# Designed miniproteins, single chains, continued (2), part 11

Each design is a single chain, and the fold is of that chain. pLDDT is the mean over its residues in the fold that is shown.

## One batch from the design tools (miniprotein)

Design m4346
Fold by ESMFold2-Fast:
Structure m4346 (fold): chain A 76 residues (1-76)
Amino acid sequence: MTAEELKTLLRSFGIEVSDEVLEKIADLLNRKNIEEKFLQAFLFLHALGKPKDLELIRDAMKLAGVSDEDIEEALA
């Protein structure tokens, strides 16, 4: 998954994220080979009615198996 693909996906759900944060998230997901797990977690949480913001992204990363430390680094 590229940062641009992630940006397009998030924008389709009304979520705005800086390009710097998008690049960090995309790199992290690619390095851990968990892009598909992240997408599945994101769609699941969205279906549950979770707010469409950075917290949804944080929760999706956590469900995909990303550590709290790696999440904070990507979202900083």
Scores: mean pLDDT 80

Design m4347
Fold by ESMFold2-Fast:
Parts: C-alpha cells; sequence; structure tokens
Structure m4347 (fold): chain A 97 residues (1-97)
C-alpha cells in the first residue's frame, strides 16, 4: 500500500507538472520519488515499475517520442536483469531531464 501510495502521489504531481508545463517540476517529482524509493531500499524491479509508469504517462501525453520510450524501456530491462544498478538509473534520469 505504501508503494501504491507513492506511485499515486507521483502520478498526480506529474499530471500537475504537465498542466503547468514545467520541466523543473517534472524533474523534481522524479528525483523526489526515486529518493523515497531508494530510502526504503526499493528493489530494481520496483524502481523499474515506477519508471515504466512514468514512460507510459509521458508517451500518452506526447512529451516523449516512441523512440525515446523504447530506449528507456531497454534501459529498464538492463536494470531488472542486474546489468545496471538503480543508482545508475537515477543518475541517468537526472542527467537526461
Amino acid sequence: SELEEILREFLDVMGEAVRNRSPAELRQAIGATLDALLDREASPEEIAALMERTIALLLELGLISEEQAEQWRRFLDAVVAGEVDAGELYEKILSES
């Protein structure tokens, strides 16, 4: 339930940031959510699930291309496979935002 609550709050903030057309609010929401997940020792699978929901939302809203979504999904597959750690995913998201 705590993970579901974090995901719901994250999606609500993301939706508001999109309405406000604020990349800074989007970056802040993503960073804060990842910090919360890492603080609770979230697994790579839990982080990947959050990122997949984020990718799906951004794609639905037309904020990213299908090519960008596919690149991020391939990266998530590597995280789940244990080839990339969650911290590296965090750093990449912050640098690409």
Scores: mean pLDDT 65

Design m4348
Fold by ESMFold2-Fast:
Structure m4348 (fold): chain A 84 residues (1-84)
Amino acid sequence: AEKEITEVMLELLEESASSESEIMKALRENGPEAGLKLLVKKLREAGYDDKTIKNALESIFELLEPKLSPEARELLRKIVEKLK
């Protein structure tokens, strides 16, 4: 993909926290596993492989957590827990 995956994920998480996106709706109605599956699906549709997605999730959690909204941080924590 042309755009760095870290930026794409940050945009998806901020959009989810700021508005009722598909990811936030899935998280609210079906829990963290559904939210994780939808996020991973969106990243795969953007052309990223599973290894790149996992590395980006770990990178975003450590590096960008202070820049995320409280809602986006909570969503990211639940997603990271499901990858363990």
Scores: mean pLDDT 64

Design m4349
Fold by ESMFold2-Fast:
Formats: structure tokens, C-alpha cells, sequence
Structure m4349 (fold): chain A 81 residues (1-81)
């Protein structure tokens, strides 16, 4: 749905703004995890699914890997809608 797309896009934009401002990969990851948790709560995603997603974000080693995790999960949620 457009709501899912809007929420994921908002996280991506916040991450890219932080990167442009000189934030470290660790700072961007902490931001992404915080925003992702808030988004999953708003979308009423089950806690077990949320924790798996957040664990995958935490395991990412670069901004590119974090964006790939976000994109994959966005597509999975859209498919479930």
C-alpha cells in the first residue's frame, strides 16, 4: 500500500540526511533501528516479525546493506497487504 511505501521512504530519507550530515554507519544504524521499530508498531506488525527485521538491520555492515534490508522488508509487507 502507499502507506507502507511512505513510511519506508521516510526512514530512507532520514538515513540519507544523516549520511549527508556526516553521521557514522553506527549512528545511521541506530537511527534506522529506532525509526523501523516505530514504523512496525504503526503498521501493527507482530513483535516476532519486528524483532527478526530489526536483528537483520543490526547485522548490516554498511548503509547499502541497511537499504537492501529495508527494501526487501518493504516488498514483503506490500505482498502481505
Amino acid sequence: SSRIEQLFQAIVLEMLEAEAAGASVEEIKALAIRLARQMMEELDVPEEETERFLAELAAAKSVEEMLAVLRDFELRLIAQS
Scores: mean pLDDT 86

Design m4350
Fold by ESMFold2-Fast:
Structure m4350 (fold): chain A 65 residues (1-65)
Amino acid sequence: DELENEAAEALQNKDAKKAAELLVKIGEIDKERGIELARLAKLVGEETGDEAAKKAGEEALKALG
């Protein structure tokens, strides 16, 4: 959806703060979906060395937990 597309763009642009904010907004609408996407961002960041994705996922999980 629109928010997921915006979050993906923020991750591509290495904007961890904006990506985290968008993931939190997704979680406000659908908490399970927001948590799943935040976990995926963190996992992908850890596996690929993408620090922005890792940080975005960590911060979103902290806000949604």
Scores: mean pLDDT 84

Design m4351
Fold by ESMFold2-Fast:
Structure m4351 (fold): chain A 66 residues (1-66)
Amino acid sequence: LPSAVETLAALAERHGAPPALVEELRALEDRYLAGEISRAEYDVRFGEVVLRLLEAVGGPLELPPA
């Protein structure tokens, strides 16, 4: 089943967000699934990356023409 991270990755790509932020989300989920970080730490860090993604794609959703 697609995760919230995969959904955000698809949205980030569509809105031109930096791929580094998507990689941070995937790395964070991998660490959580591997049991390296707690649920509380995962939740905080996930929220921080989501806010950074929203800031990166904020403003007009239109990109300049190529």
Scores: mean pLDDT 70

Design m4352
Fold by ESMFold2-Fast:
Structure m4352 (fold): chain A 90 residues (1-90)
Amino acid sequence: VIEELKKVAEETLKEIEEAKTLEEAKEIAIRGLSQMSALVIESTTDLAKKQEINRLVVEYQLKIQRAKTKEEVIKLFKEGAEKLLEIAEA
């Protein structure tokens, strides 16, 4: 799961960097976090961890929606992805 999560994060980040508009970058980042969260949720039976993942994803998706620059979208996506990886490794 960890290697699959890292692959999704790397591919999503590359796609964000290639996005031509801020709106496209936001959509890609939001989708990437959703894909990563689904993988982590499927890998655990711990209800508390599932709730933590859902709260984290909603928080970062809202922050990404409010971002004013592509650079901010990249930063927020990296932070969210890193936190999802930490939860998956715990």
Scores: mean pLDDT 84

Design m4353
Fold by ESMFold2-Fast:
Structure m4353 (fold): chain A 78 residues (1-78)
Amino acid sequence: SFDEALQARTEELLAGLSEEQKEKLRALDAEVEARAEEVVAAALSREEQAALLREEIDRAAAATGREELGELMRELLE
């Protein structure tokens, strides 16, 4: 599932991260979850939901300086 895949990848990434980077990762996860809820509430198609989530992940990763997290999460949505 998306949650299981996200958790497994997050754990792998966290093993190499500092505490500051881990906090940024958790903040990014929360932002993506909030955005996913908005998209679902809007009753968008699955393709539209995936595209919108990818855009939000990229935006959040860029804002937090976590480009690698954006790439990882985009892979999960493919």
Scores: mean pLDDT 64

Design m4354
Fold by ESMFold2-Fast:
Structure m4354 (fold): chain A 104 residues (1-104)
Amino acid sequence: LREELLEAVREARKVAIEAADKLIEQGKVAEGIALKLRAIGLEYEIELLLEKKKPSEEALKEALAVVKEGVEKAKALLAQGDYRGAAEAALAALREAIRILEAS
């Protein structure tokens, strides 16, 4: 579960960064940089929560489901060329995972 969650989180961060890089290529440099930094920060926050807090198995399962759903949505938006939507979907999933993990 923990390793599966970490893999899903890395995939979400990867999708968010890919979408942000596309925004940078389109000249939305400041927006893209901000999205990349948020993605990196949220991944790091989840890694620290998993290391320091030892969340319940139930919280890990819920967080994993949320991140996986967010990754699927973000990938679909990315494929459609909605780069802002893709980045925000991935980031929203990471933020919700943090909320779930902190509550446990």
Scores: mean pLDDT 90

Design m4355
Fold by ESMFold2-Fast:
Structure m4355 (fold): chain A 90 residues (1-90)
Amino acid sequence: MKTNELLEEAREWWEKEGVPEERREVALAVLLLEAAELAKEYGLELGEAGKKAVERAKEIVKEKGHLLSEEEREMVRRLLEALREDLEEE
């Protein structure tokens, strides 16, 4: 799973760069919202836990989405590309 490996690399990068937990939460929320749209495009149905996570992510992004740096935005784009690649191979 390329997405899982890249997500761990992103987590390690965020910790190494001293990115605050709050900004990491926002980056993961953006990733989750984009990943949910991508999953829907590939015909994958979100379970109840996934639907609740998406609603929570929408709140986080609405309130704090402006806190993300360009570097954090780029990391989210890379994670989404890895997820797309994983979905295309499955």
Scores: mean pLDDT 72

Design m4356
Fold by ESMFold2-Fast:
Structure m4356 (fold): chain A 78 residues (1-78)
Amino acid sequence: IAYNNLGVVYQNLGKYDEAIVAYGEALKIDPSYYKAALNLCNLLVTKGKVEEAVEFIKKCLELNPDNEELKKLLEELS
């Protein structure tokens, strides 16, 4: 929860690399935390960084393969 909120704060400050890391940490702690996955995808897509979103989702699925919401997002972006 805290990492997702931290990611939102970094995003609003224009610190996108830190936001990406924060959302990633939220997903490592709770791979079912789809809000972090959605926020990360929406952030990267909105900023035109779809490739980075796809790469990050693939990496997260390698570590947490049971996250069904993350799998759906990857299918939509790929």
Scores: mean pLDDT 73

Design m4357
Fold by ESMFold2-Fast:
Structure m4357 (fold): chain A 75 residues (1-75)
Amino acid sequence: ALEELQRFNLELSRLMTEMDMTSDLAKRVEMLRKMAELVGVEAPEISEDATGEELGKHAEEIGKIAAEKREELLK
């Protein structure tokens, strides 16, 4: 339903905005875990030595899953 899609998009946008607004690596990792939970996948295993580039790769993977979830919510 459209309302479900709107709620999903608002929640995802909020998490993405929080991630973009922080330079704190630990907070960015927390936002990634919340995004993974929102799209219904296991949070990626992230090392304490993880780089911003590695976090970016995880965010890209979650983004692809989120796109699939949006398509399902449109049905």
Scores: mean pLDDT 73

Design m4358
Fold by ESMFold2-Fast:
Structure m4358 (fold): chain A 70 residues (1-70)
Amino acid sequence: DKLEGAISSIKAHILQGASPEEIRERLNEMKEKFGIPEDVVERIVELVSTGDVAAMEEAIKLLNEVLNQL
């Protein structure tokens, strides 16, 4: 999968209320394939784990920033 498609899929899963474990698995696949930093993966999982709308928006913003840097 292309990085853009992978990020789009993860964003959709976050918006649909996917579990933190599912989001972690998807981010780990992107880490292995595209070299996303481990600290970014942990931060996004942490934000999703809160269940807070503002935190989910922050996670989506971080995913967009990753796309622009890779």
Scores: mean pLDDT 79

Design m4359
Fold by ESMFold2-Fast:
Structure m4359 (fold): chain A 98 residues (1-98)
Amino acid sequence: MQLSDEEKQQWRQTLIDIVRQALRDLEKGDIMGVEIQLGMVHIIRGVANLIDDSELAQLAQQAARAIDEALRLAKEGKREEAIEILREELRKLEAQLK
């Protein structure tokens, strides 16, 4: 069963919304919120594997790495560097999905 291009685009939009929320939570200093969004990205990666969407799986893996690195930096007190990582990841995701 092949998913429609519209259904594939909806999952990509969900990934963008998760990364955008992680950025907002990080800007507010809500580290637990960022950790929850990382968990949501891993769910999207699981969905990508289930629907055999290798591009979505790659995008989710890249987003998970960016959020994990941002969490590491934020916990080290490097909050501005952490915010910049998530801004760059969001920019890349939005550019790839236009």
Scores: mean pLDDT 85

Design m4360
Fold by ESMFold2-Fast:
Structure m4360 (fold): chain A 69 residues (1-69)
Amino acid sequence: LSEEQKEEIKKLLEELKKKGIIDDKEYNGAVEAIENNDLVAVLAFAKEAEEKGAPKELIDKIRELVLSS
């Protein structure tokens, strides 16, 4: 992931946290996965957030950013 892609995914994660879909622990774990370029963990996180009722638009943007890396 580029620095720009990491920042955009972090913004999307902050929106999920503001909506109450993920907590601080989940947010911190996802950010760590992004910083480590653990794309498998980031995609697994996106799927978990989707199952918790995250808006499709936010999840699709995360997946697009990860898959474009």
Scores: mean pLDDT 82

Design m4361
Fold by ESMFold2-Fast:
Formats: C-alpha cells, structure tokens, sequence
Structure m4361 (fold): chain A 115 residues (1-115)
C-alpha cells in the first residue's frame, strides 16, 4: 500500500476553489467564445455542487458532479484547441484542479468501502 500517497494533504475543497476560480476566469475571458463561456459557467456550477456534496458526505452525488465536470472540460478542451495561450493556460489549470478533486473523492470512496 502506498504510504506516501496517504500522507499528501491535498483536499478536494482546495482543488475545487481553484477550479471555480479558473472556470470563472475562463467565463470572463475576452478571447473565449460564447460557447466556451457557457461551458465554463457550467463547470463552475457543478464544482459548487460537488463542494456541497462533499460537505454533506454524499460521495455518490460528488462522483456524479465530477463526471459532469470532466465531460464539460473535455468539450471545453476541444472547443479551445486554437484558443490564445492565456486561455489555454486557464483551461489546463481547471483540468489539473479537477484531476486533484477526482483523486480525493476516489480515495474517500475507497476508505468508505474498506470499513
């Protein structure tokens, strides 16, 4: 078992706050198309719902919101393929934050199943 991975104090709440901030910056970005802005708003909304689900201990709801976030990020990445470097950097930050949140929720579910 990976003792080192258990010692990493990365919380999904910190990752979600970064995801919400990145998504709001994308939604406000002058180079973002209306479709990109709409997807960014959807990501921010799902990230807020995910935070609430985690706070309630509702890991099933948290997993569903993460799935929606990752689906929206996949669409956002495809639409932003030819976007400015600045906008692409914000999207990469959002993807990294979502990945960290996904890992933490996965660990929480595994710990719950082991009891």
Amino acid sequence: MEEVLRALPITSKDALERLIEAAELIAAHPDASPEIKELAREIAEHARRLKEAIERGDLEAAEEELRKINEALDRLRRLARDASPELRALILEAEASASLATMEVTVMKLEQQRA
Scores: mean pLDDT 80

Design m4362
Fold by ESMFold2-Fast:
Parts: sequence; structure tokens; C-alpha cells
Structure m4362 (fold): chain A 85 residues (1-85)
Amino acid sequence: SEEVVRELEEAGLTEAAKHLREAVEAIERGDAEGAGKHTEEMLKAAGLTESAEGLGRRVKTLVERGDKEEAIRLMEGAARSAVAM
């Protein structure tokens, strides 16, 4: 995820990069609420407001199920999509 954080920073998405770090830390702790919230804030900061709530909710559900690796992959994929725009 440090690679994706760097990609966001290089794209000028500094606030999104900050929230991506916070979301990864929340996922690693098993904090589903924090993971969902920081994923939502990352997407909003990246200009993907319309997708933010849905993706945040999905990341939260994956963390609740213990699917931490899939939660990180989903979140990183969304962040990379923001950079590619």
C-alpha cells in the first residue's frame, strides 16, 4: 500500500494519501468502522464522492469478515482509479 500512497502523493492527492494510510492501519487493526470511514474520506478527497459511501461500506464488511487482504486490494484499486483519471 506504500506504493499506492506514493502514487496518490505524486498525483497531488495528498489528503487522499493520508486517508489511505489511515484506512490501511485500521484494516490491519481489524477496525471495520475506521477502515470504512477512512476509505470513504480517501475517495471524497480524490474527487470520487459518488462512489465513496458504497466502497467504504464494502471495505467495512470485508474487515468485519476478516478478509483484510481483500479489503486492502479493493481500497488500493479504487485509489489507483482516482490517479488514472
Scores: mean pLDDT 84

Design m4363
Fold by ESMFold2-Fast:
Structure m4363 (fold): chain A 71 residues (1-71)
Amino acid sequence: AEFAERVARRAQNLAEVAEKLGDTDLAREFAELSERAQEAGLANDLEEAKRIEEEVRRLTARLADFYQERS
């Protein structure tokens, strides 16, 4: 439960960052991952939560690249 909650919170925070930077598609993807992580937490599905964390990590790298190219 705690792990999935942390993943959900991180994804939600990154969705807000992506939205502020103008990447609305990436913001939507992070928001969807946050919702899926919340569902995994409610289901006590640690393996799904770990898969979602990996997706968040990959999208975070893409967000960093976007910021570097446009800053």
Scores: mean pLDDT 81

Design m4364
Fold by ESMFold2-Fast:
Structure m4364 (fold): chain A 68 residues (1-68)
Amino acid sequence: GSSAARRAAIEAELERLEREALRAYLQGDFDTLVALARRIAELLRELGRDEHAERVVASAEALKAQYG
């Protein structure tokens, strides 16, 4: 497949995982939020967005530390 098709598939999966992460946050399920953040980070690294990936995980872990 083309790199464009792979990127589109990753972006679609990111949108799905971000919706699941928001649901976990609203439900107070911070263990699930951190797990989803790690999966989101893996996909962001595939897109070359390493700094964004690190921030997503750090934010989820900070939320768990403060509210979990």
Scores: mean pLDDT 87

Design m4365
Fold by ESMFold2-Fast:
Structure m4365 (fold): chain A 66 residues (1-66)
Amino acid sequence: MEPLQVHIESSDPETLEEKLRQLTRAVRELAEQGVAVSVSVNEEQVEKSPKAREAYEEALKVVEEF
């Protein structure tokens, strides 16, 4: 089954963190429905904020667990 592809980008690392946290919740809900998800982000903004990077790592962990 092809995973649902989700791309998140923001010019602001704080907004990116918030979007990634919302994505993590949505991915968990979709996984419970049997839907696989693939996530990508604009990595430049992730590099600019440790908190955005932590949120991205959390999202990837949830995606990889399902």
Scores: mean pLDDT 76

Design m4366
Fold by ESMFold2-Fast:
Structure m4366 (fold): chain A 111 residues (1-111)
Amino acid sequence: GKDNAEAAEEAADGAAEAASGDYEEAAEEAREGAREARRGGNERGAEEAERAARYAEEGDYAEGAREAGHGGQEAGRGAEADPKASKEEKIEAGTNAGVAGVAAGAALVAS
């Protein structure tokens, strides 16, 4: 639903910030993504996002970007599986999850 789409958007933003070298912002976006995923009932996505934030805080930015990408994908899957999600919300979540994956990959290459 909406919360999973928002979690995927925050994961995409976090991965993009990591790719730009702003890892403090990446950690904050990952924590926000975790809150949105949990609100949407996606505990796995929340756990992945929380792990991404911890890796960023520890200075393991490549691993943090990888976990952020995973969190975005799990948020997208949660939205797709949510029977209360509209078709539009599912499309938005899928798009945001894809962007998170691409941005996370870019961050890994840049690091």
Scores: mean pLDDT 66

Design m4367
Fold by ESMFold2-Fast:
Structure m4367 (fold): chain A 61 residues (1-61)
Amino acid sequence: GAEAARAGAEGARRGGGSGGGAAASFLVKDHNEPDEARRAAEAAGRGDHEAGAEYALRASQ
C-alpha cells in the first residue's frame, strides 16, 4: 500500500545517503530494465522521496 511505499522511500533515502552509489550500481546490474530502478535510487539520493517512491512502485508493478 501507499504507507508501505512511503516507508520504503525513506529507507531508500537512508541507503542512498551512505551507500547510494553502490546500491544504485547493484540495482543496475541485477535488473533487466534498470532505468526506472536507477531513477528511483537517484531520486531518493537527492532527497526526492516522493519521486523515489513512485519509481519504486512502478518498478514493483
Scores: mean pLDDT 54

Design m4368
Fold by ESMFold2-Fast:
Structure m4368 (fold): chain A 59 residues (1-59)
Amino acid sequence: MGAEGVGRAVAALIASGLSGAVAGALAYQDKNISKEGAERAGALTGEAAARAAEADAVG
């Protein structure tokens, strides 16, 4: 995963930030949508990005 892994980790981190902002806007627009579901999707993406970056750094 060397240098290629670093690029993928950065891309995942950016996607995580964007995903969180979009999820927040959607939850605010439609309160019938499960706020917990939207928040979990954002959190999962963030955790996956962090784990990928950590694995690339250590492995």
Scores: mean pLDDT 62

Design m4369
Fold by ESMFold2-Fast:
Structure m4369 (fold): chain A 61 residues (1-61)
Amino acid sequence: MSPAQRIIAELEAMRAAGVDPDEIALWGHERIAALEDPAEAGRVSAYLTRLLDELRAEQAS
């Protein structure tokens, strides 16, 4: 499993557990900052952006 895949799996688990979006954002950004491969960092960043947009849309409803 790649580092990016591991981080994405944890983000999915946090979403499923109902963790606060601000807490998910903080954790996700810290994990992205620790990644050395820019391709993996980009993959996690794209996923986190979409996840946070979806969570914010759900809160606005």
Scores: mean pLDDT 82

Design m4370
Fold by ESMFold2-Fast:
Formats: C-alpha cells, sequence, structure tokens
Structure m4370 (fold): chain A 81 residues (1-81)
C-alpha cells in the first residue's frame, strides 16, 4: 500500500490531468481502498484494449486513477489525452 505522502502525491498528480473541478474534488476525497479498486479496474480495461499495462511511474499510475474514476462515472476512460 502507498504511504500517506505517496497517496497525496498521486492525488495531486491525478487532479493535474483533469480540468473539471467536480472531478478534481472527487479524486481528492478518495481513500486508499477506493484508489486501489479504481486503479485495478482501469488496469484491466487498459489490458483489454492494448494487451498490456504500463505503470512505470507516478504519472502512469495517476492516469490509471483518473481512468478508474471515469469508468465508475460511466464515461469513456480513454477520452483523456
Amino acid sequence: SLSPEELAELKETAVSLVDDEELKAEILSLDQAQIDRLVTRAMFEEYHKYGTVNTPNLEALALLLVRGVLIERGEDPFSLK
């Protein structure tokens, strides 16, 4: 599991990837268990689309978190840049 500092850094990186203030607020409110579930779901969707998952750094993990939130909202997780 992530430390509290790593969790905060992940959330800040994730909110930097989105323009919607409501989505930023949602990301910042997530606990560790919610983040673990959302990232895991996004990893499965990425694997189904590309046949691989790439999580080599904080930015990749943050993108997975945002995609996980979009999936729960019923939005296209691959609509991000």
Scores: mean pLDDT 78

Design m4371
Fold by ESMFold2-Fast:
Order: structure tokens, then sequence, then C-alpha cells
Structure m4371 (fold): chain A 95 residues (1-95)
């Protein structure tokens, strides 16, 4: 829903990693194609988060967006964090 998307954007402005993680997970659940494209842009930036939990949530959200996120998931597979690499690989195998 549009309201949920706007709320997620507000939570992403927080310095709290737990709120950022929740917001990032929510972005992957949108069914609106226009909101999905906006979510992809935001999730790309979330992959550069210093918090591994936020990075993992971004990879999972990208996996929910499916084929549209394939190139971004391939980039996430090259992450220096082994946990992020593993989740990206698992999401790519399900596409």
Amino acid sequence: MEEDFEKALELLKSDDPALQEAAVRGLGTSRDPELQEKALEILKKALTSPDPRVQEAAVEALGRLGERAKEILEEAKKSPDPRVQKVAQEMLEKL
C-alpha cells in the first residue's frame, strides 16, 4: 500500500538499524509495479548499509521482487560479507 511505502521511507531515515531493517523488509512486499521500481532503487542503497542485518533484509526483499532484482542480487553476491553472499546466492537459485 502507498501509505506503507511512505512509512518505510520515513523509517529508513532513522539511525536505528532495527527500524531500517523493518522498513527494508516492507519494501519487498509491494505489488504495485511503480512502487517496485522505487523499492529497487532504495534496496540497492540498503545493500551498502554498515549494518549486516539491514544488508540481509535488503537481499531478501530483492529476492521477493524476483527477476526485476536479478542484476542487483548478482552484485550482492560479490559483497565482502559472507552472510550477504549466501543469502544472495540462495535468492538467485530460486529465480
Scores: mean pLDDT 74

Design m4372
Fold by ESMFold2-Fast:
Structure m4372 (fold): chain A 96 residues (1-96)
Amino acid sequence: MSEEQRREEARLAARAAAENLRDAREALKAGDVKKATLELVAALLNLSAAHNLYPSPEIEEAIEHAKKAMEALDAGDVEEAIEHLEKAIRAAEEAV
């Protein structure tokens, strides 16, 4: 696979991850923790795919904040989870 193809596929994966992260944030704001968790798992899978195709500091930052959002959800801290989701969304959008 060419470097250009890997970069474009990574951008598509990062874009999908950003959408999943936004859906997770909206689910949490609506009180749907189960949906938020599923969307966050999907986002982490897409971010990992992007990182494997074309690693960047922005994708790494998005993964770090998405993981922190998951840890906050496990602890029942919805407000902290939303804060980390917003940071993950910004990083994922910068990777596109």
Scores: mean pLDDT 89

Design m4373
Fold by ESMFold2-Fast:
Formats: C-alpha cells, structure tokens, sequence
Structure m4373 (fold): chain A 94 residues (1-94)
C-alpha cells in the first residue's frame, strides 16, 4: 500500500540521518574504544530499523516496493559498517 511504502521510506530516511551522524562521530573519534562504542550504537540502530522494515514486509508481502526500500537500507547499513570498521582498523594499526 502507498501508506506502508511511505512508512518504509520514513524509516529509511530516519536511519540515513542517524547513521550519517554516527559515521561523522566515528570519523572524528581518535581512540579504538570511541570507535567501538560508535560501531556498537550503529549496529543496534541497524538491528532496530531492519526489524521495523521486516515487520512492514511481513504485513505487505506482495509489495515489492517495500522490499526494494529494505534492500537500499541494507546497502547503506553495509557501507556505514565497512567505513566504521576501516576507521577501527586504522586506529588499531597506529
């Protein structure tokens, strides 16, 4: 439904804003512990938003648009995770 698609887009938009803020915080972090704390918060947010999108998919299994939004979110989540892990690795190598 158009309402469910709008809800999925809103979940993704909130996740994009919050993950961007966490990524900026992680990029500014200068210690391994600080980046690990940001990464833990990012993973918890990803888990929360994935669960919200999975609920919408379960309620609207015929709506391929919601699945497409969830796939876009998964790509964003993976990019954020990789960038934070790269930052963590760089600090551990220093």
Amino acid sequence: SDEAVAEAEAIKAEAERRLAALLAEGRQATSVDAVQAVLARALELIKEKSAQLDRLIAEHPEDERIKAIAEEFERLALRTYVELQDRLSALQAA
Scores: mean pLDDT 90

Design m4374
Fold by ESMFold2-Fast:
Structure m4374 (fold): chain A 65 residues (1-65)
Amino acid sequence: KPLPPKLAEAMADGLLESGLADKETAEKIRNAKTTEEAIELLTEINPEGAEALKAAVEDAVEAVE
């Protein structure tokens, strides 16, 4: 699914602000073009929470679209 650029920026900024991601990872998320790409990057940060992260990203995409 396509990832809205505004949502990608919001996720990257939120993760960087909360300290869950470093600058490099946040920039990769900001530049993500698809929901699948964003989920893959988030799974690299927290593989144990992958299922919850996938659900959260899909919910956020639906809220923006």
Scores: mean pLDDT 73

Design m4375
Fold by ESMFold2-Fast:
Structure m4375 (fold): chain A 109 residues (1-109)
Amino acid sequence: MAAEEGGRKAAEAGKKGGGELVGKGGEAAGNGAEVAGRREGPLGEAVGAMATLSGGVSAGMAGRLEGTEEAGRGAYLAGYYAAEGAKKGGNEVGAIAGYGGAEAAKAFG
């Protein structure tokens, strides 16, 4: 699958699980994976990695604010699908960042 497909699924999972705030975190994670997959250079990898990590943290915090398991699960799935998209796009750093974002969402959500 392309990085763009992973990003789209991440955004959808975030919105489904936790509403608007978690959905925004999922969108950030998905956009990070897409950028990482497209650029494939050190700068693109760094930007994608930072975006997916920030998205995961934001989604996890939003899950905490809502206080629901569904919000936390949505945030985790958003990070996970973003990571899978980056991996399929050939960007290993983006994939690692996406998995890190998913784990951050679990820890903070």
Scores: mean pLDDT 58

Design m4376
Fold by ESMFold2-Fast:
Structure m4376 (fold): chain A 87 residues (1-87)
Amino acid sequence: SLVDEVKELLEEMGKETDPEKIEELEKRILALVASTRNLPLEEAERVLAEIKELLREYAKKHPEYKKILDGLIEYIDSFLASLRARA
């Protein structure tokens, strides 16, 4: 599932110290978030809500990634607003 893919990328990010690799993982997460536009709205909302919960939990466990994870949450909120406005 998309949620499981995001979880795997977050676990990989937690093991990384290279900024370029961290940026690549962030871009991959953003691509997975963007792919939810291809789902029915109710399913996209549920998946994105689950991803936001994962991001909040990882920010708690890995404060070193808080800025990146907070940025991803803000992107998801903007993306959800965009999806709802088009429904």
Scores: mean pLDDT 85

Design m4377
Fold by ESMFold2-Fast:
Structure m4377 (fold): chain A 71 residues (1-71)
Amino acid sequence: ADELRRQAEALKRAIESLKEGKYDEAMKIVEEVLSPEQVAALKDLIETDKEHAIRSLELIRRYLEEQVAAA
């Protein structure tokens, strides 16, 4: 529960960093939470559609928040 909460909070910070254009900072945070495959997919999304990438991270954050509530 606490770990999932920390991951959700980390993703929130990553989303804020991306919105501020702090790409490297956001990627550092995401690498601590997501798998290498998910990080690679996210990097591709940011290069092609930054808004879609942000929405995808928001969906993952919401999913983690729901898991915390269920635990």
Scores: mean pLDDT 79

Design m4378
Fold by ESMFold2-Fast:
Structure m4378 (fold): chain A 74 residues (1-74)
Amino acid sequence: MLTVLLAVVAEDAEAAERARDQLSKLPEVTSAELSGPTVVSAVAEVPDEEAARRLVEEASKIPGVTEVRSAVRP
């Protein structure tokens, strides 16, 4: 299992709240919370690096998301 730390930047506060809600519904995501007016911090557990990459892709597809940053830890 790998831990993925995500920072998701949205275009506005409404988009950030939507991103937080959508991320919290993903089965890999263990927590998702607003860390700023337009930034969501999320933590996920995934089986491998490919799953981590797909999680970042899914986060980037959320309407109103402008940037996704990720860090992977063992």
Scores: mean pLDDT 84

Design m4379
Fold by ESMFold2-Fast:
Structure m4379 (fold): chain A 69 residues (1-69)
Amino acid sequence: DLDAEIERLSQELHEAVKNKDLEKVREILQRATELLQKAREMGNEDAVERAERLIRTAQAAIKVLEIEK
């Protein structure tokens, strides 16, 4: 279930950001882009929007974590 996979990745992203685990955030970004492609293939617009939000959040987190060094 795409929705369940996106929700799980969102929870993992929040945990990785709290731990300042930049490598884990990058891994989650890659998985989120794969889920975005699956959502597009299925024509699930709600899942596409959720995956896009997850990707934007991960990208913002990477920028913040890189500045903190």
Scores: mean pLDDT 83

Design m4380
Fold by ESMFold2-Fast:
Structure m4380 (fold): chain A 84 residues (1-84)
Amino acid sequence: SLLDRLDEETREAIKKAEELIKQGKYEEAIKLLEPLLEGARRQGVWEAVAYISSLLAEAYEGLGKYEKAEEYRRISEEARRRLG
């Protein structure tokens, strides 16, 4: 699966970010997710780019930052196109 292609530290960080989003701690989730997205892009792990970007979009939407949320949705969609 997606998580099987990531190192353990990255998988745990994504799980923590998911929990932070569930708790409404959007700014903390963003701080954790943005460097993970950069790493996934550098490594060309498009499944991770798509997923992390979707979580960032959700977090920015939670903060009412809809333009940023839309930017990350586009990144997620673009990454998914690279998988097809």
Scores: mean pLDDT 84

